# Designs tried in a protein design run: designed miniproteins, single chains, continued (4). Part 85

Each design is a single chain, and the fold is of that chain. pLDDT is the mean over its residues in the fold that is shown.

## One batch from the design tools (miniprotein)

Design m15132
Fold by ESMFold2-Fast:
Structure m15132 (fold): chain A 59 residues (1-59)
Amino acid sequence: SNIEKGEELARKAAELAKQGKAEEAKKMGRESADYFKKAGEPGLAATVEGLAEKLAEES
């Protein structure tokens, strides 16, 4: 459940980034990372956080 929630939020973050909503994408990506941490996947959480930060910088 927590990992699936994290995946859904990560997909939404990517979609927001495609729409040019970098700040919203970053917030959604951080929320996704929080769910991955709850799922016991700190590596996935770190990856999602890094990608969200990079997307916000490029926009």
Scores: mean pLDDT 77

Design m15133
Fold by ESMFold2-Fast:
Structure m15133 (fold): chain A 55 residues (1-55)
Amino acid sequence: DFDELLAELRRHAEDAVRAAELTFGPEEARRMREMMEEAIRELERRGRPVPHPPR
């Protein structure tokens, strides 16, 4: 399930950001979080067709 995969990726990203904050500090963690969120959003956007529900 693609949504499940995205949820797992987001959880891993949060874990990585937390580890980065402990290791490199809050500035690096913030930067990593932004980059990971952008990457996951792009994956979500490109990874599956956008269903267009009726208005």
Scores: mean pLDDT 74

Design m15134
Fold by ESMFold2-Fast:
Structure m15134 (fold): chain A 65 residues (1-65)
Amino acid sequence: SREERIREELERIVEAALAAAKEQGEDAGNATLARRLAALAERYKLSRDELVEAALEAVKRIEEA
């Protein structure tokens, strides 16, 4: 589903940003996070509310696991 794809992409975005921060420092991590979140929002045409709801759903699933 769309929501499932968005959750999976959000998890990957966070992991990529953390990896970039570890390898190249915090500024690289922040740049990676911003770039990938912008790409996700553009790709799925997410509103702020939709992005927040997807992020909360992703956190909830991680917590339940």
Scores: mean pLDDT 76

Design m15135
Fold by ESMFold2-Fast:
Structure m15135 (fold): chain A 65 residues (1-65)
Amino acid sequence: MLTKEQIQGEIEASMYVMQLGVELTNGTATKDKAIELLKKAIEASKLNPKTQEALKKQLEEVEKS
């Protein structure tokens, strides 16, 4: 069962991921910006381990590119 704090963390993480998605769609995303937004999403999701794990995997993929 998700707590209010976990739900808030999911919302905050989703906002950073949505911003990254918009910038990728517009071709304006830099590697540094993608890393910054993913790190912020990871921190926002710290109470949501499954979401945090998925975001860490995405960060690793971006850092390899």
Scores: mean pLDDT 80

Design m15136
Fold by ESMFold2-Fast:
Structure m15136 (fold): chain A 60 residues (1-60)
Amino acid sequence: GLMIAVAKVDQTVDAPAVLKFKKGEKLEILKEYPDGNVLARSLTTGKVGLVGKDQLEIIS
């Protein structure tokens, strides 16, 4: 099944490879990295980028 997380905070700063999202947005986790980042897709916007794992609550 899909690994789904919910954003705990807004992230609106434009940075290279970093995903922008709003608090409460659902994200699909595509890959976890050992540095504490994940590659995620927004289920709201369809955009893909890096997210700090500490900004997410994993729900499934």
Scores: mean pLDDT 83

Design m15137
Fold by ESMFold2-Fast:
Parts: structure tokens; C-alpha cells; sequence
Structure m15137 (fold): chain A 107 residues (1-107)
């Protein structure tokens, strides 16, 4: 299985962000990780479980058997990070290459 993510996404504070990913095989589950510079990746959401610090604004949507998306509502500057998807299929698990999200102030 291979997973493709967009290289970068730019948003402004208060916007909704959609990071859509495509897998080479049917997705049974997805997890999303946030990695800030110099830090280890943090689990954001895995299937039905959202980490406490991300509750309320972060959701996962399965768009099709091979397409999933991370949705970030009311984007904040603190959401600026690289986001990695981990997709699981019946044959195994793969990570995407990462999407750099940049959230710009509303000025």
C-alpha cells in the first residue's frame, strides 16, 4: 500500500482546512499525526479516538474506499505543522509523505 498527500496547504486563521489523501488500496482505518519542528509526532486522531488537545476542531472523514481527509475547523496559527497520515488496509499499514500546513494571521 502507498499513500499520497499534498506537499503543502496554506490557510488563514478562522478558515476550515481540508487535507485529502489517496491510498493505493482500500482503507480500513486512518490515523493522523502532527509534527512541529524539533518535536516528535503527536497522534491527533485515530479512527474514532481524538487526542484531548485536538478535540472539537479536528475530524477525519472517509470520502471513499481509497480517499480520506483530515478537517481542521477554525484554523489557528498553532496548527502550523507537518501532518502525516497513517493508512491501514487488509494487507498492511503505510505512512504518507507529510503535508506542511501553514496558517497565516488574518491581517
Amino acid sequence: ITVTQPDSVVAYEGESVLISVRASQSISSVAWYQQKPGKAPKLVISGTSVADEFKGRFTIVKVSSTTAALIIRNAKSEDTAVYYVQATSSSGTAFGQGTKLTVKPKR
Scores: mean pLDDT 78

Design m15138
Fold by ESMFold2-Fast:
Structure m15138 (fold): chain A 60 residues (1-60)
Amino acid sequence: MVEIKIETGNLNSAIAAALDLIGEVPEAEVSIDGNTVTVVAPDDPELIKKLEELKERYSL
């Protein structure tokens, strides 16, 4: 399992990131704490790549 944190600019961005994540990586477990989205996913290189792309999209 790999854990990735996406630190967004605000709660609305965090919610948007979580929704995109659930849609694109349904195998991931997602939680939101303030502006931060924490995701836990299998150690799959394809899934990790998608998570890194989402992190870049929503990060400050």
Scores: mean pLDDT 78

Design m15139
Fold by ESMFold2-Fast:
Structure m15139 (fold): chain A 48 residues (1-48)
Amino acid sequence: MEGEKFVEELKKLTPEEAARKARERLDQMIRDYRTKPQEVIEERKKKL
């Protein structure tokens, strides 16, 4: 599961690094949504 891998990566980081990585991922999702909104929505639905 993709979420499981992300959580495992966060466990290996310090709290500060984990927070930064989570924010970077969120920012990337927002940017992708701006450039390819329909594709991002479809991919997210597939994971939900």
Scores: mean pLDDT 68

Design m15140
Fold by ESMFold2-Fast:
Structure m15140 (fold): chain A 65 residues (1-65)
Amino acid sequence: SSEIEEFIKKLDEKIEELEEEIEELEEKLKENPEDKELKLELEILEGVKALLEGMKSWLEKKLEK
């Protein structure tokens, strides 16, 4: 199970990176609220984050009894 724990750690690292990118894009979008490209990029990153969070949740359940 150490391999699963290490993989969860890698997912956490990727989720953290995505959170930082999302925050940066949200800040840019506050300055440019009509920017369609920024909105699309934000939606894509939020979607990817949700998928990674789903994988992490699934893996954490595999570590439960």
Scores: mean pLDDT 84

Design m15141
Fold by ESMFold2-Fast:
Structure m15141 (fold): chain A 67 residues (1-67)
Amino acid sequence: MDREQLELESEMALHVMAAHIAEKQGDYELAIEHYRKAKEAAEKAGDEETVKILEEKIAEAEEKAKE
């Protein structure tokens, strides 16, 4: 595996985990930040499926943040 690809996958995983923790704590603004960082890494990795999942997670967190 390309070293750069492995770094992007690790960055994605860390940010997704941080976003889940933030959501559980009710910090939707922080969750959105982490999902956006994970999406950036997924886009650089060419992982369109993960990008789509992260876009859905961002939209969900944005709706919750409005309340």
Scores: mean pLDDT 81

Design m15142
Fold by ESMFold2-Fast:
Structure m15142 (fold): chain A 74 residues (1-74)
Amino acid sequence: GPAALSREDILAALREAAAKYDTDGDGTLSREELAEMLRDLMRGVEPSDALVDAWLRVGDVDGDGRVDYRTWTA
């Protein structure tokens, strides 16, 4: 992984990617949309359940099972 990139750079890139999968435009991603985004970033490689779960936990501020990717700002 890109360990040399800053947290802000990574989060900004992820927010841009997430916006493409946010079909509702509500600023949140379902677990499935999050997995699709991660798969796209990994060039079509399926993300591990642990990776998806980690990102879901970071972005699921409301505990509703959806990721608020707007919170991925520094």
Scores: mean pLDDT 69

Design m15143
Fold by ESMFold2-Fast:
Structure m15143 (fold): chain A 95 residues (1-95)
Amino acid sequence: MEKRIEWAKKLLESLAQEARFDGDEEVAKRIEELIKQGKLNEAFDLARSYYEERRKKIEEEASKETDPQKLRDLTVRYVAEGIRIAAVDIARDLV
């Protein structure tokens, strides 16, 4: 259904905007360009890899953190990256 493909594109666009908001303009631009070119599988792969790498870095940082408040903040960020990865998987299933 065309509506499902449109929903998938909007989810990818939202994920690109979140990457931009997090300070990664280059990743955001690459995802947006792949969407524009109709290369949705490459856009899904790029977005998923980007958020998995962010989550991995948070896990590495958390493993060395001893401050309870900072550990809480890192845990919230870890969950947020997990939600973004789930959004990529949902978008892929729509196509």
Scores: mean pLDDT 86

Design m15144
Fold by ESMFold2-Fast:
Structure m15144 (fold): chain A 56 residues (1-56)
Amino acid sequence: MEKYKAVEDFKAQTPEELTIKKGDIIELLERLDDTTWLGRAKGKEGKIPIEAVEKI
């Protein structure tokens, strides 16, 4: 299971994006492109920038 950790806060700008906080554990659901992933954190799903997370 691919797990990532948020390295910075990211606030959703659209309904499709996921708001995350530094230190959140994110499960990668799907890689949409080179810069954007579909992730899940705290029971919520949405698009996040790959730059905001690191693999653990």
Scores: mean pLDDT 79

Design m15145
Fold by ESMFold2-Fast:
Structure m15145 (fold): chain A 65 residues (1-65)
Amino acid sequence: MDTVKEFEELFRQALQALENGDIDTARRLVEEMERLAEKLTGGLRQIALNMIDALRDEIDEMEKK
């Protein structure tokens, strides 16, 4: 099982949810990505956490509108 591929698929789904204005789905996907990031180590974990932070910032900005 490839944790990196699972993470990339969730990231893609989260971006699509945000494009559709589905904030609730995007939040759920971010929570799943956080669980997968716990299985990553070193530089891959840091990249994953940075991607999660970027999605959270976008969700927060969409909620302000």
Scores: mean pLDDT 82

Design m15146
Fold by ESMFold2-Fast:
Structure m15146 (fold): chain A 77 residues (1-77)
Amino acid sequence: SSIEQLRQSHLAGGQAYLAAGKPLEAAEIFLSAGTGFKLLGDNESAAYFYEKAAEYYREAGDEEGAEEALKKAEELK
């Protein structure tokens, strides 16, 4: 389905940046994915991607980005 293809596309993009040692870019891809799934009404996938974005923002040293991403995930629970 198109939703599953969208999920796979964002996972592949984020993982490619992680493999390249670029956690900030990975976090930005996952944050974008979270927002996209939220707009589709898939709150479970949205929360998952927001939580992953927070992990990688923290690894990149962006504590403010991590906190915002976690807040977005929590608002979906």
Scores: mean pLDDT 82

Design m15147
Fold by ESMFold2-Fast:
Structure m15147 (fold): chain A 64 residues (1-64)
Amino acid sequence: MEEERLAELERRADEIVDEVAKKYGLTPEQKEKIRRDLVFIARQVELTDEQLRKAAETLAEFYK
């Protein structure tokens, strides 16, 4: 179901963003912006966990 897939995607994105935020020393506000943008991107295109991680790292560089 679409809702189930979205919940799974949000869980994956949150896990990746937590790891990236810890690595880059991001604030809670920056972490939330990255999580939101990452989920938005992933909803538009089908991404692997590796691609999601790369996108999150790119967003972290932008928001730092």
Scores: mean pLDDT 77

Design m15148
Fold by ESMFold2-Fast:
Structure m15148 (fold): chain A 70 residues (1-70)
Amino acid sequence: KEEIRKEILKLIGEILDIIGDIIELEKKLEEAEKKGKKEEAEKLKKEIEELEKKLEELRKKLKELEEKLG
């Protein structure tokens, strides 16, 4: 159980870091859109989508580990 708990805490940390990164990128995207920087906005949208996909995979893994922990 201790090993699984440590893995859960590590995943929670990774999830929180990605959420923070998404928030920062969303702020940059809003600024880029406001300034009419279309190419920058497209790059930021792609980065946000990549992080959102990674976030979903980590959330699935977290749920599986929580179920195994009981």
Scores: mean pLDDT 83

Design m15149
Fold by ESMFold2-Fast:
Structure m15149 (fold): chain A 79 residues (1-79)
Amino acid sequence: SEADSPIKITSPKDRATFKVGETVTFTAEPADADIIITKDGKEVARVKSEYKVTEPGTYQYAAEKDGKSSVTRTFKVIE
């Protein structure tokens, strides 16, 4: 079914690097997908488009809609 198109993350790129205090902007298709952000195996946030990073480390994220998920990507946060 065309309605069952796979969910894709379009931004940020996989393995992007950000600084503490920056706002990460997420885009996905479909655009109304939820972004699930995980750190150290724990969900730290669910957002639609933006997340302000306050702690350094490696984060995982995926887009989810209607029980379907994208491939998992990562980003790093540095001081």
Scores: mean pLDDT 82

Design m15150
Fold by ESMFold2-Fast:
Structure m15150 (fold): chain A 95 residues (1-95)
Amino acid sequence: SSMKEKEEIEKLKKKWEEMFRKVVELIFERQKELLKKKYEEELKKAKTEEEKKEIEEKYKKKLEELEKEKEEELKQVPAWAEGLVNGLLKVEKSG
């Protein structure tokens, strides 16, 4: 029956959505860690309070940009999961 196949496809899509969300979160967590390390290294090299403020402001702006990019990528995750599942279904029907 077409109804059971539809339910199994929707479950598979949700499983891939969860996987893609976890991958996106791990990527952005790693990018934030690298950004923090760069910030700490630049801060150690700064000789004036003005340089330290500029480094801190630049770091905060980049963190805000990463958060916005993360949210935009997370919005795309359902479409990525649908595209992958539809692609897999085409391969199974062809082979």
Scores: mean pLDDT 85

Design m15151
Fold by ESMFold2-Fast:
Structure m15151 (fold): chain A 74 residues (1-74)
Amino acid sequence: NADKIRAMTDAAVAILEKNGEEVAASLVEIARGISLSTGDTAEQAAEFIKRVVRNAASPETAEEAIKAIDDVLA
């Protein structure tokens, strides 16, 4: 699961950074570290990271980042 957690967070961070969402990107990086440290499954990590994205980013950018996370999980 660690490889999927890294891949989905890298994809989300890239979208957030591209759209100038520096705070949201930093919070996603922190969430990645927490999920990797706690032994989350990829699905558990995705749920947590999507919540962080929805709360920290603009709605439009959040939807794009969430889609990227879901594409990695598929």
Scores: mean pLDDT 86

Design m15152
Fold by ESMFold2-Fast:
Structure m15152 (fold): chain A 65 residues (1-65)
Amino acid sequence: APPEAPTVKQLKEGMTEEELREFIEDLVKAYPDLTEEQKEQIILSLADHLGIPEEKVRELFEEVE
């Protein structure tokens, strides 16, 4: 699929909310043209990978923007 988040593979287990926020800030800075679909895919992938609620990851994306 065209939307990819290769940096998600670099995530470590037990990442804190602060570390996740920093990761999202770096991701948005690296990919400033992220579409809504790409953001949603990343949110779902991060939530699944880290075992946290999708809503929490979405809130962090909104805080960064």
Scores: mean pLDDT 68

Design m15153
Fold by ESMFold2-Fast:
Structure m15153 (fold): chain A 80 residues (1-80)
Amino acid sequence: MEELKEKQEKISRLVGLILRIIGLEIELELLKKKGAAEEEIKEVERELEEAREEAEKLLEEMLEKGWISEEEKERLLKLI
């Protein structure tokens, strides 16, 4: 049961990270379109890179545990 709980927690975190990344990508595009300050753009870019790095690390952990395949990892990385 511990393994199932851990898997559920990591899946929930991954979903949260993917949604955050998509939201940040949309925010970044809107900021660029409206000519926002360079500092605001850089901050969103930093948050986006951090979220992508967390998602990639989580996907690696899930692959190591055999919860996803290498192909599934590649597909999910394309979403972020």
Scores: mean pLDDT 82

Design m15154
Fold by ESMFold2-Fast:
Structure m15154 (fold): chain A 80 residues (1-80)
Amino acid sequence: SELKKEYIEQLEFLISRLEKLRETADPETRARIDEVIEQLRKMLEKAKKSKDEKEIVNITVEAQRLFGRFLQELIAEREA
């Protein structure tokens, strides 16, 4: 499914963005980034194994929310 490929690419892109952020992060922030990357990689593997389009969409939405919340936490801590 082309649609499944697009969602998998979106998940891989989120992981790539965190890996890039990790390059300039301090050790404490890096550990937190690694935890989120691990969660996203588990979601990616679940999406790859799924044959249910609704499940793949839901996983991608959950991954986007997880990523967004984490970025908001980092921004809030930086501006404190």
Scores: mean pLDDT 87

Design m15155
Fold by ESMFold2-Fast:
Parts: sequence; C-alpha cells; structure tokens
Structure m15155 (fold): chain A 61 residues (1-61)
Amino acid sequence: MSLQEVLSEFWEEVKKIVEESKGNREEFLAKIKEKVEELKKKYPEFSSLLDNILNYIEKES
C-alpha cells in the first residue's frame, strides 16, 4: 500500500465522519481519533504521519 492510497482511504473516511457528525465538533474529533487509531494498526509504517495529521486537525478544529 502506498502513502497515496493510505491518505486517500483516510480522506474518504473523513468525508463520511464530517457528514455523520453534522457539525458536532466533539463527535467529529472522537470519530477521527478512532479512525486514525484503526489506520495506525492497519498501516503501522505511517503511524507518525497519521499522528501528525490528527494533531493538525485537533489544532485547526
């Protein structure tokens, strides 16, 4: 799996979570954290990158 494929999968999941959360920031962040942890288990080689993306989302949100 390439980095592009991992980021594409993450982005599609982010889109779904945005729709499901309906503007609830706390629910959005909780679901994003859960998805990041799932992806870190599936793709441990990208764990640090996924942590950086999560930190960016938390800071900007």
Scores: mean pLDDT 77

Design m15156
Fold by ESMFold2-Fast:
Structure m15156 (fold): chain A 96 residues (1-96)
Amino acid sequence: MSPEEARRLGEEGLRLAESEDPAEQVRGGELAAEAAKAEDPEAARLGGLAALRAAESEDPEAQRAGLEAGEAAAKARNLEAGALGGAAAALAEKRL
């Protein structure tokens, strides 16, 4: 995956995670995990932010997607992505 593609996945993941549709929030978390794993610092940051939004969902499946994406972002080589990912994982664990 190119850095450009990874960033687009992160942007789309964030857009979907901010949706009021639980199915879109789940998809947002899935795309966030892919963006965070792509080894691009900006994609990982977007992935971490999208993970946090998914973790804020009332849907347990979206919260689980946010947890997985948050853990992926926390492992990224970007300090802001790590902070966002850690926050997403902690929030999801508390809510699950």
Scores: mean pLDDT 83

Design m15157
Fold by ESMFold2-Fast:
Structure m15157 (fold): chain A 75 residues (1-75)
Amino acid sequence: SLKEEFKKDYEEAVKRIKERFPDLSDEQAEALAFTAVALRYIGDALDEGIRSGNQEELDKKMKEINEIFKELAKE
């Protein structure tokens, strides 16, 4: 699912950031990882929607992304 892909990408990004910038706090690394992955997913959904002209698929992707953000905000 898109949610599982996002979680995997987020976890990989956090690990990568911590390995390269060990002086960053966990909160800083997590915030940077979330921002980078979130912008990537939103950008990809918009680019695909523009390319395809498929409003229904764009709306579906944006809804899935928004639900992922809501779920992560609960944690």
Scores: mean pLDDT 81

Design m15158
Fold by ESMFold2-Fast:
Structure m15158 (fold): chain A 88 residues (1-88)
Amino acid sequence: SKEQLRRDAETLIRAARELAEELRELAERSEDPELAEELREAARRTEELVRRAEEALRKGDYEEALHLAAAAVLEGAVALALAREREA
């Protein structure tokens, strides 16, 4: 249903925002300037996908919103996982 697609998109948007925040926190704490810049760029890309998902959601394009929100989660999650592996 359209209602379920909207709720799923909203859930993924929240998850992506949390991932972007974690990326920014890691960038702020990083002593490696190159890693910090990569993390800031990853957060920026994740936030851009979230912005596009929110715009689609506002327009009632719930399927597009879900697709963009899922892409945002994937972008943020992959970046965070790779960054944490590099710090270990």
Scores: mean pLDDT 89

Design m15159
Fold by ESMFold2-Fast:
Structure m15159 (fold): chain A 73 residues (1-73)
Amino acid sequence: KPSREEIEREVLVALGDMYASLGKKLESKGEYKEAAELYRKAAELYEEAGDLERAEEARKKAEEAEKKAKEAE
């Protein structure tokens, strides 16, 4: 049975996945600034969970969305 710490990490990953999914949905609507903020939150949650691979992917998504937001200005 997973430890309390393991369950807490799983919850952080699930929250990160939720923020990343919302970020992707906002990107599809052209809400790039809001998408970038959600991807940054996802990256922070993944990093806290120790999921460095997903954290890196979320950071890249945030940078891409931020670049698109600046291009729209």
Scores: mean pLDDT 82

Design m15160
Fold by ESMFold2-Fast:
Structure m15160 (fold): chain A 75 residues (1-75)
Amino acid sequence: SEQEILYARGLAQTILEAGKVGAVSPEEVELAERMLKLIDELPSADREKQKEIEEEIKKIVEEIKRLREEALRAG
């Protein structure tokens, strides 16, 4: 949905800003950069490709969530 994409964009921007001051891992920054590139491709993609991109964005959001849970368990 448009709300999910808006959320993903905001999450990615927040991670990139946090990365500038070392508040998040380089791995999380890389995932955020990949997510922004995918979001930027959405308006130019056909309907089938948009579905593929949305699924990849969902996978990245879940991976970021996993990294955060791992950090909480480790500290």
Scores: mean pLDDT 83

Design m15162
Fold by ESMFold2-Fast:
Parts: structure tokens; sequence; C-alpha cells
Structure m15162 (fold): chain A 71 residues (1-71)
């Protein structure tokens, strides 16, 4: 899967309340990305998702996804 595909699946998991699956997908996206800005946004999204702040996590994830789609 591409980084963008992983982020789209992570968004779907977060929207469904499946935080565990979302965290696994975000970790894989972070490890696969070579863009420091995308990595930072993905890592911060994972942190907020783990803390239960799903709205913040989704905002950061959407920003990471926008950066990936511009490539």
Amino acid sequence: MSVAELLEKAREALEAGDVETALELLREASQKSTDPEVIKLVDEAGLYAALGDVERALELLERALELEKKK
C-alpha cells in the first residue's frame, strides 16, 4: 500500500472507533514515508488518537494526506 492508502484506511478506522487498527496503519505510514513533515503529522495524529482525542488526530491525518496527494 502507498502512504496515502494507509492514511485513508487509518482515517476510516478512526471514524469507525477502531483506534487499535488506526494506530497500526499510522505506524506503518510513518515508517514508509520519507517526508519529514508527513512523518511528524502522522506521529502526532497517532499520539492524539492514543490519548482519545480523535478529532485532533483526524485533523492531523487529513493534513498529512493532503501533503501526500500533492506528490
Scores: mean pLDDT 85

Design m15163
Fold by ESMFold2-Fast:
Structure m15163 (fold): chain A 73 residues (1-73)
Amino acid sequence: SLEELWPEIEEGLLLIEAAVAYNIAKQHPDDQELIDEALETYEKLLEEAKKRGLENAVRFIQETIERIKELSK
């Protein structure tokens, strides 16, 4: 899971927010605003992972962003 790839507790709330946003977007794939919120939250998470040099987390987040983009196609 992403939590296993990112052991730092200070980003825990952002991890939860990202997971919740993605789950909501998956339930409402016709709602572009919810998809955009999920993308924005995961992009913030991606920048934090890059700052920390967490290569496995970066890859996982990028793969998740691509899956979120597919919801709007």
Scores: mean pLDDT 76

Design m15164
Fold by ESMFold2-Fast:
Structure m15164 (fold): chain A 56 residues (1-56)
Amino acid sequence: SMELERQARISREVAEEYREEVREARRRGLESGDVLGEKLPVMQRINREANRRLEE
């Protein structure tokens, strides 16, 4: 469906924009021993941004 195609495109665009932030969060998590804790805030920001764009 057009809606699923739009969702997939927006999700891909947002993921690419945040790629470096996710990479840095992973590096911090590997150093601290908590990869999930470091990545979670970044993944939540990605999800919020994707949802914001989908509401437009």
Scores: mean pLDDT 83

Design m15165
Fold by ESMFold2-Fast:
Structure m15165 (fold): chain A 67 residues (1-67)
Amino acid sequence: LSPLEASILDHLAAHPGRVFSPAELAEALGVSPATVSRHLRRLAAAGLVERVPGRGYRLTPAGLAAA
């Protein structure tokens, strides 16, 4: 994982079951929403987060184990 991807997983793991928008994660991590969206798509491709249509992303059980 890149340092930002690890930070995304750590933040999601601190809030189990919560759905985060890219904008919420960008605010929390001090990066642009575009940067967070790019890394969230990579994490989703790896099965570590899942997209919730219309809401954002949440941690998978595999993502929790990796955090």
Scores: mean pLDDT 83

Design m15166
Fold by ESMFold2-Fast:
Structure m15166 (fold): chain A 77 residues (1-77)
Amino acid sequence: MLPLVTLHEEFYSKVNEALKKKDYETALKLLEQYIEELRKLLEESTDPDLRDELQADIEREKELIKKVKEELEKAKA
């Protein structure tokens, strides 16, 4: 199993659990940690295809963070 796939599965399992509990603050923290790990993999990567995949993953996670932030703001209102 590729480390990137394993990292994605582990983080999304935890994020999904937090979202089910409506713990949006924990979900945001986990997503931010996942982006940091993707950034570290990108820094160490010399494979252009893997770098493109990592950049695409980072952008997808940023969009999910925006959605979770909106839900957190609604929950606090």
Scores: mean pLDDT 77

Design m15167
Fold by ESMFold2-Fast:
Structure m15167 (fold): chain A 78 residues (1-78)
Amino acid sequence: SALEKEVEEAERRIREAKTDKERAEALGRLALALARLGKLEEARRYAREALALDPENPLARIALGEVIMKERGEPFVA
């Protein structure tokens, strides 16, 4: 699926990352794809790692919001 390809691509970019910013962007993409696959615990872990490197990373913030929304059964308001 497209989400499974996103996971694989993000994992590759994490291995190839040369800076904290590049690593945070790749971790944010991975977290978002995992959240959309319903792998909420893994998604939360990677989103937190991304935010530790870049607290303003938009993809990581969206991923964490989607995880919280899905765990609570409530709509995410960005």
Scores: mean pLDDT 83

Design m15168
Fold by ESMFold2-Fast:
Structure m15168 (fold): chain A 109 residues (1-109)
Amino acid sequence: SAEEIVEKVVKELREIIEALKPYGPDLAAELESQLKALEKHLREMLAKGEPEIKILEVLINFLEQVRAILRREAATSTDPALVAALQAAVERLDKIIEELEKKLRELKE
């Protein structure tokens, strides 16, 4: 269900953010703030009965924006430990995005 997808993705994002905290606490705090705003918006969409396709599109767009931020930070950082943590986070986001995009394609057909 759409609600189960939201809960799973939000949980996975929290785990990614927690893993980044020791290396980039300010970045992690910014992402946590953005995630809280996203979760509120998604809960409002679910309460309105917005279709699962729309929920998936919002999630994919947010994850792509987070991935872009992490890629930029990895490209500009001189801290090898932070770069490694950011690259691991990007790999995790790539897998989540791929799973959601596959589900979106299945729902459109």
Scores: mean pLDDT 89

Design m15169
Fold by ESMFold2-Fast:
Structure m15169 (fold): chain A 100 residues (1-100)
Amino acid sequence: SKEEIEKLKEEIDRLMQELSRLEAEALAALRAGDWERLRALLAEMREKLKELREKIEELKKKAEEANDEETLFYANLEELSLAGSELVVERQEERVDAAL
């Protein structure tokens, strides 16, 4: 249980780092007016966000089973951040599709 929770946190941290890199690249593509590259990066971000959602949901279940209040609170905060990121990606995809 604790070992599984720690592994999930490591996987979540890795996915968040990858998303931060993709976000920086997407912003650079947007500033350069490179809509094709931006579209590809947004698609990659969407896949990583899907992976992140699955890991966060698994973390919440493991935390509830372990009565781990700190991990559950952490997972809930990450879920809120994830929802915001998903909305941003969706909105940017709509704008890119309108520009292409």
Scores: mean pLDDT 88

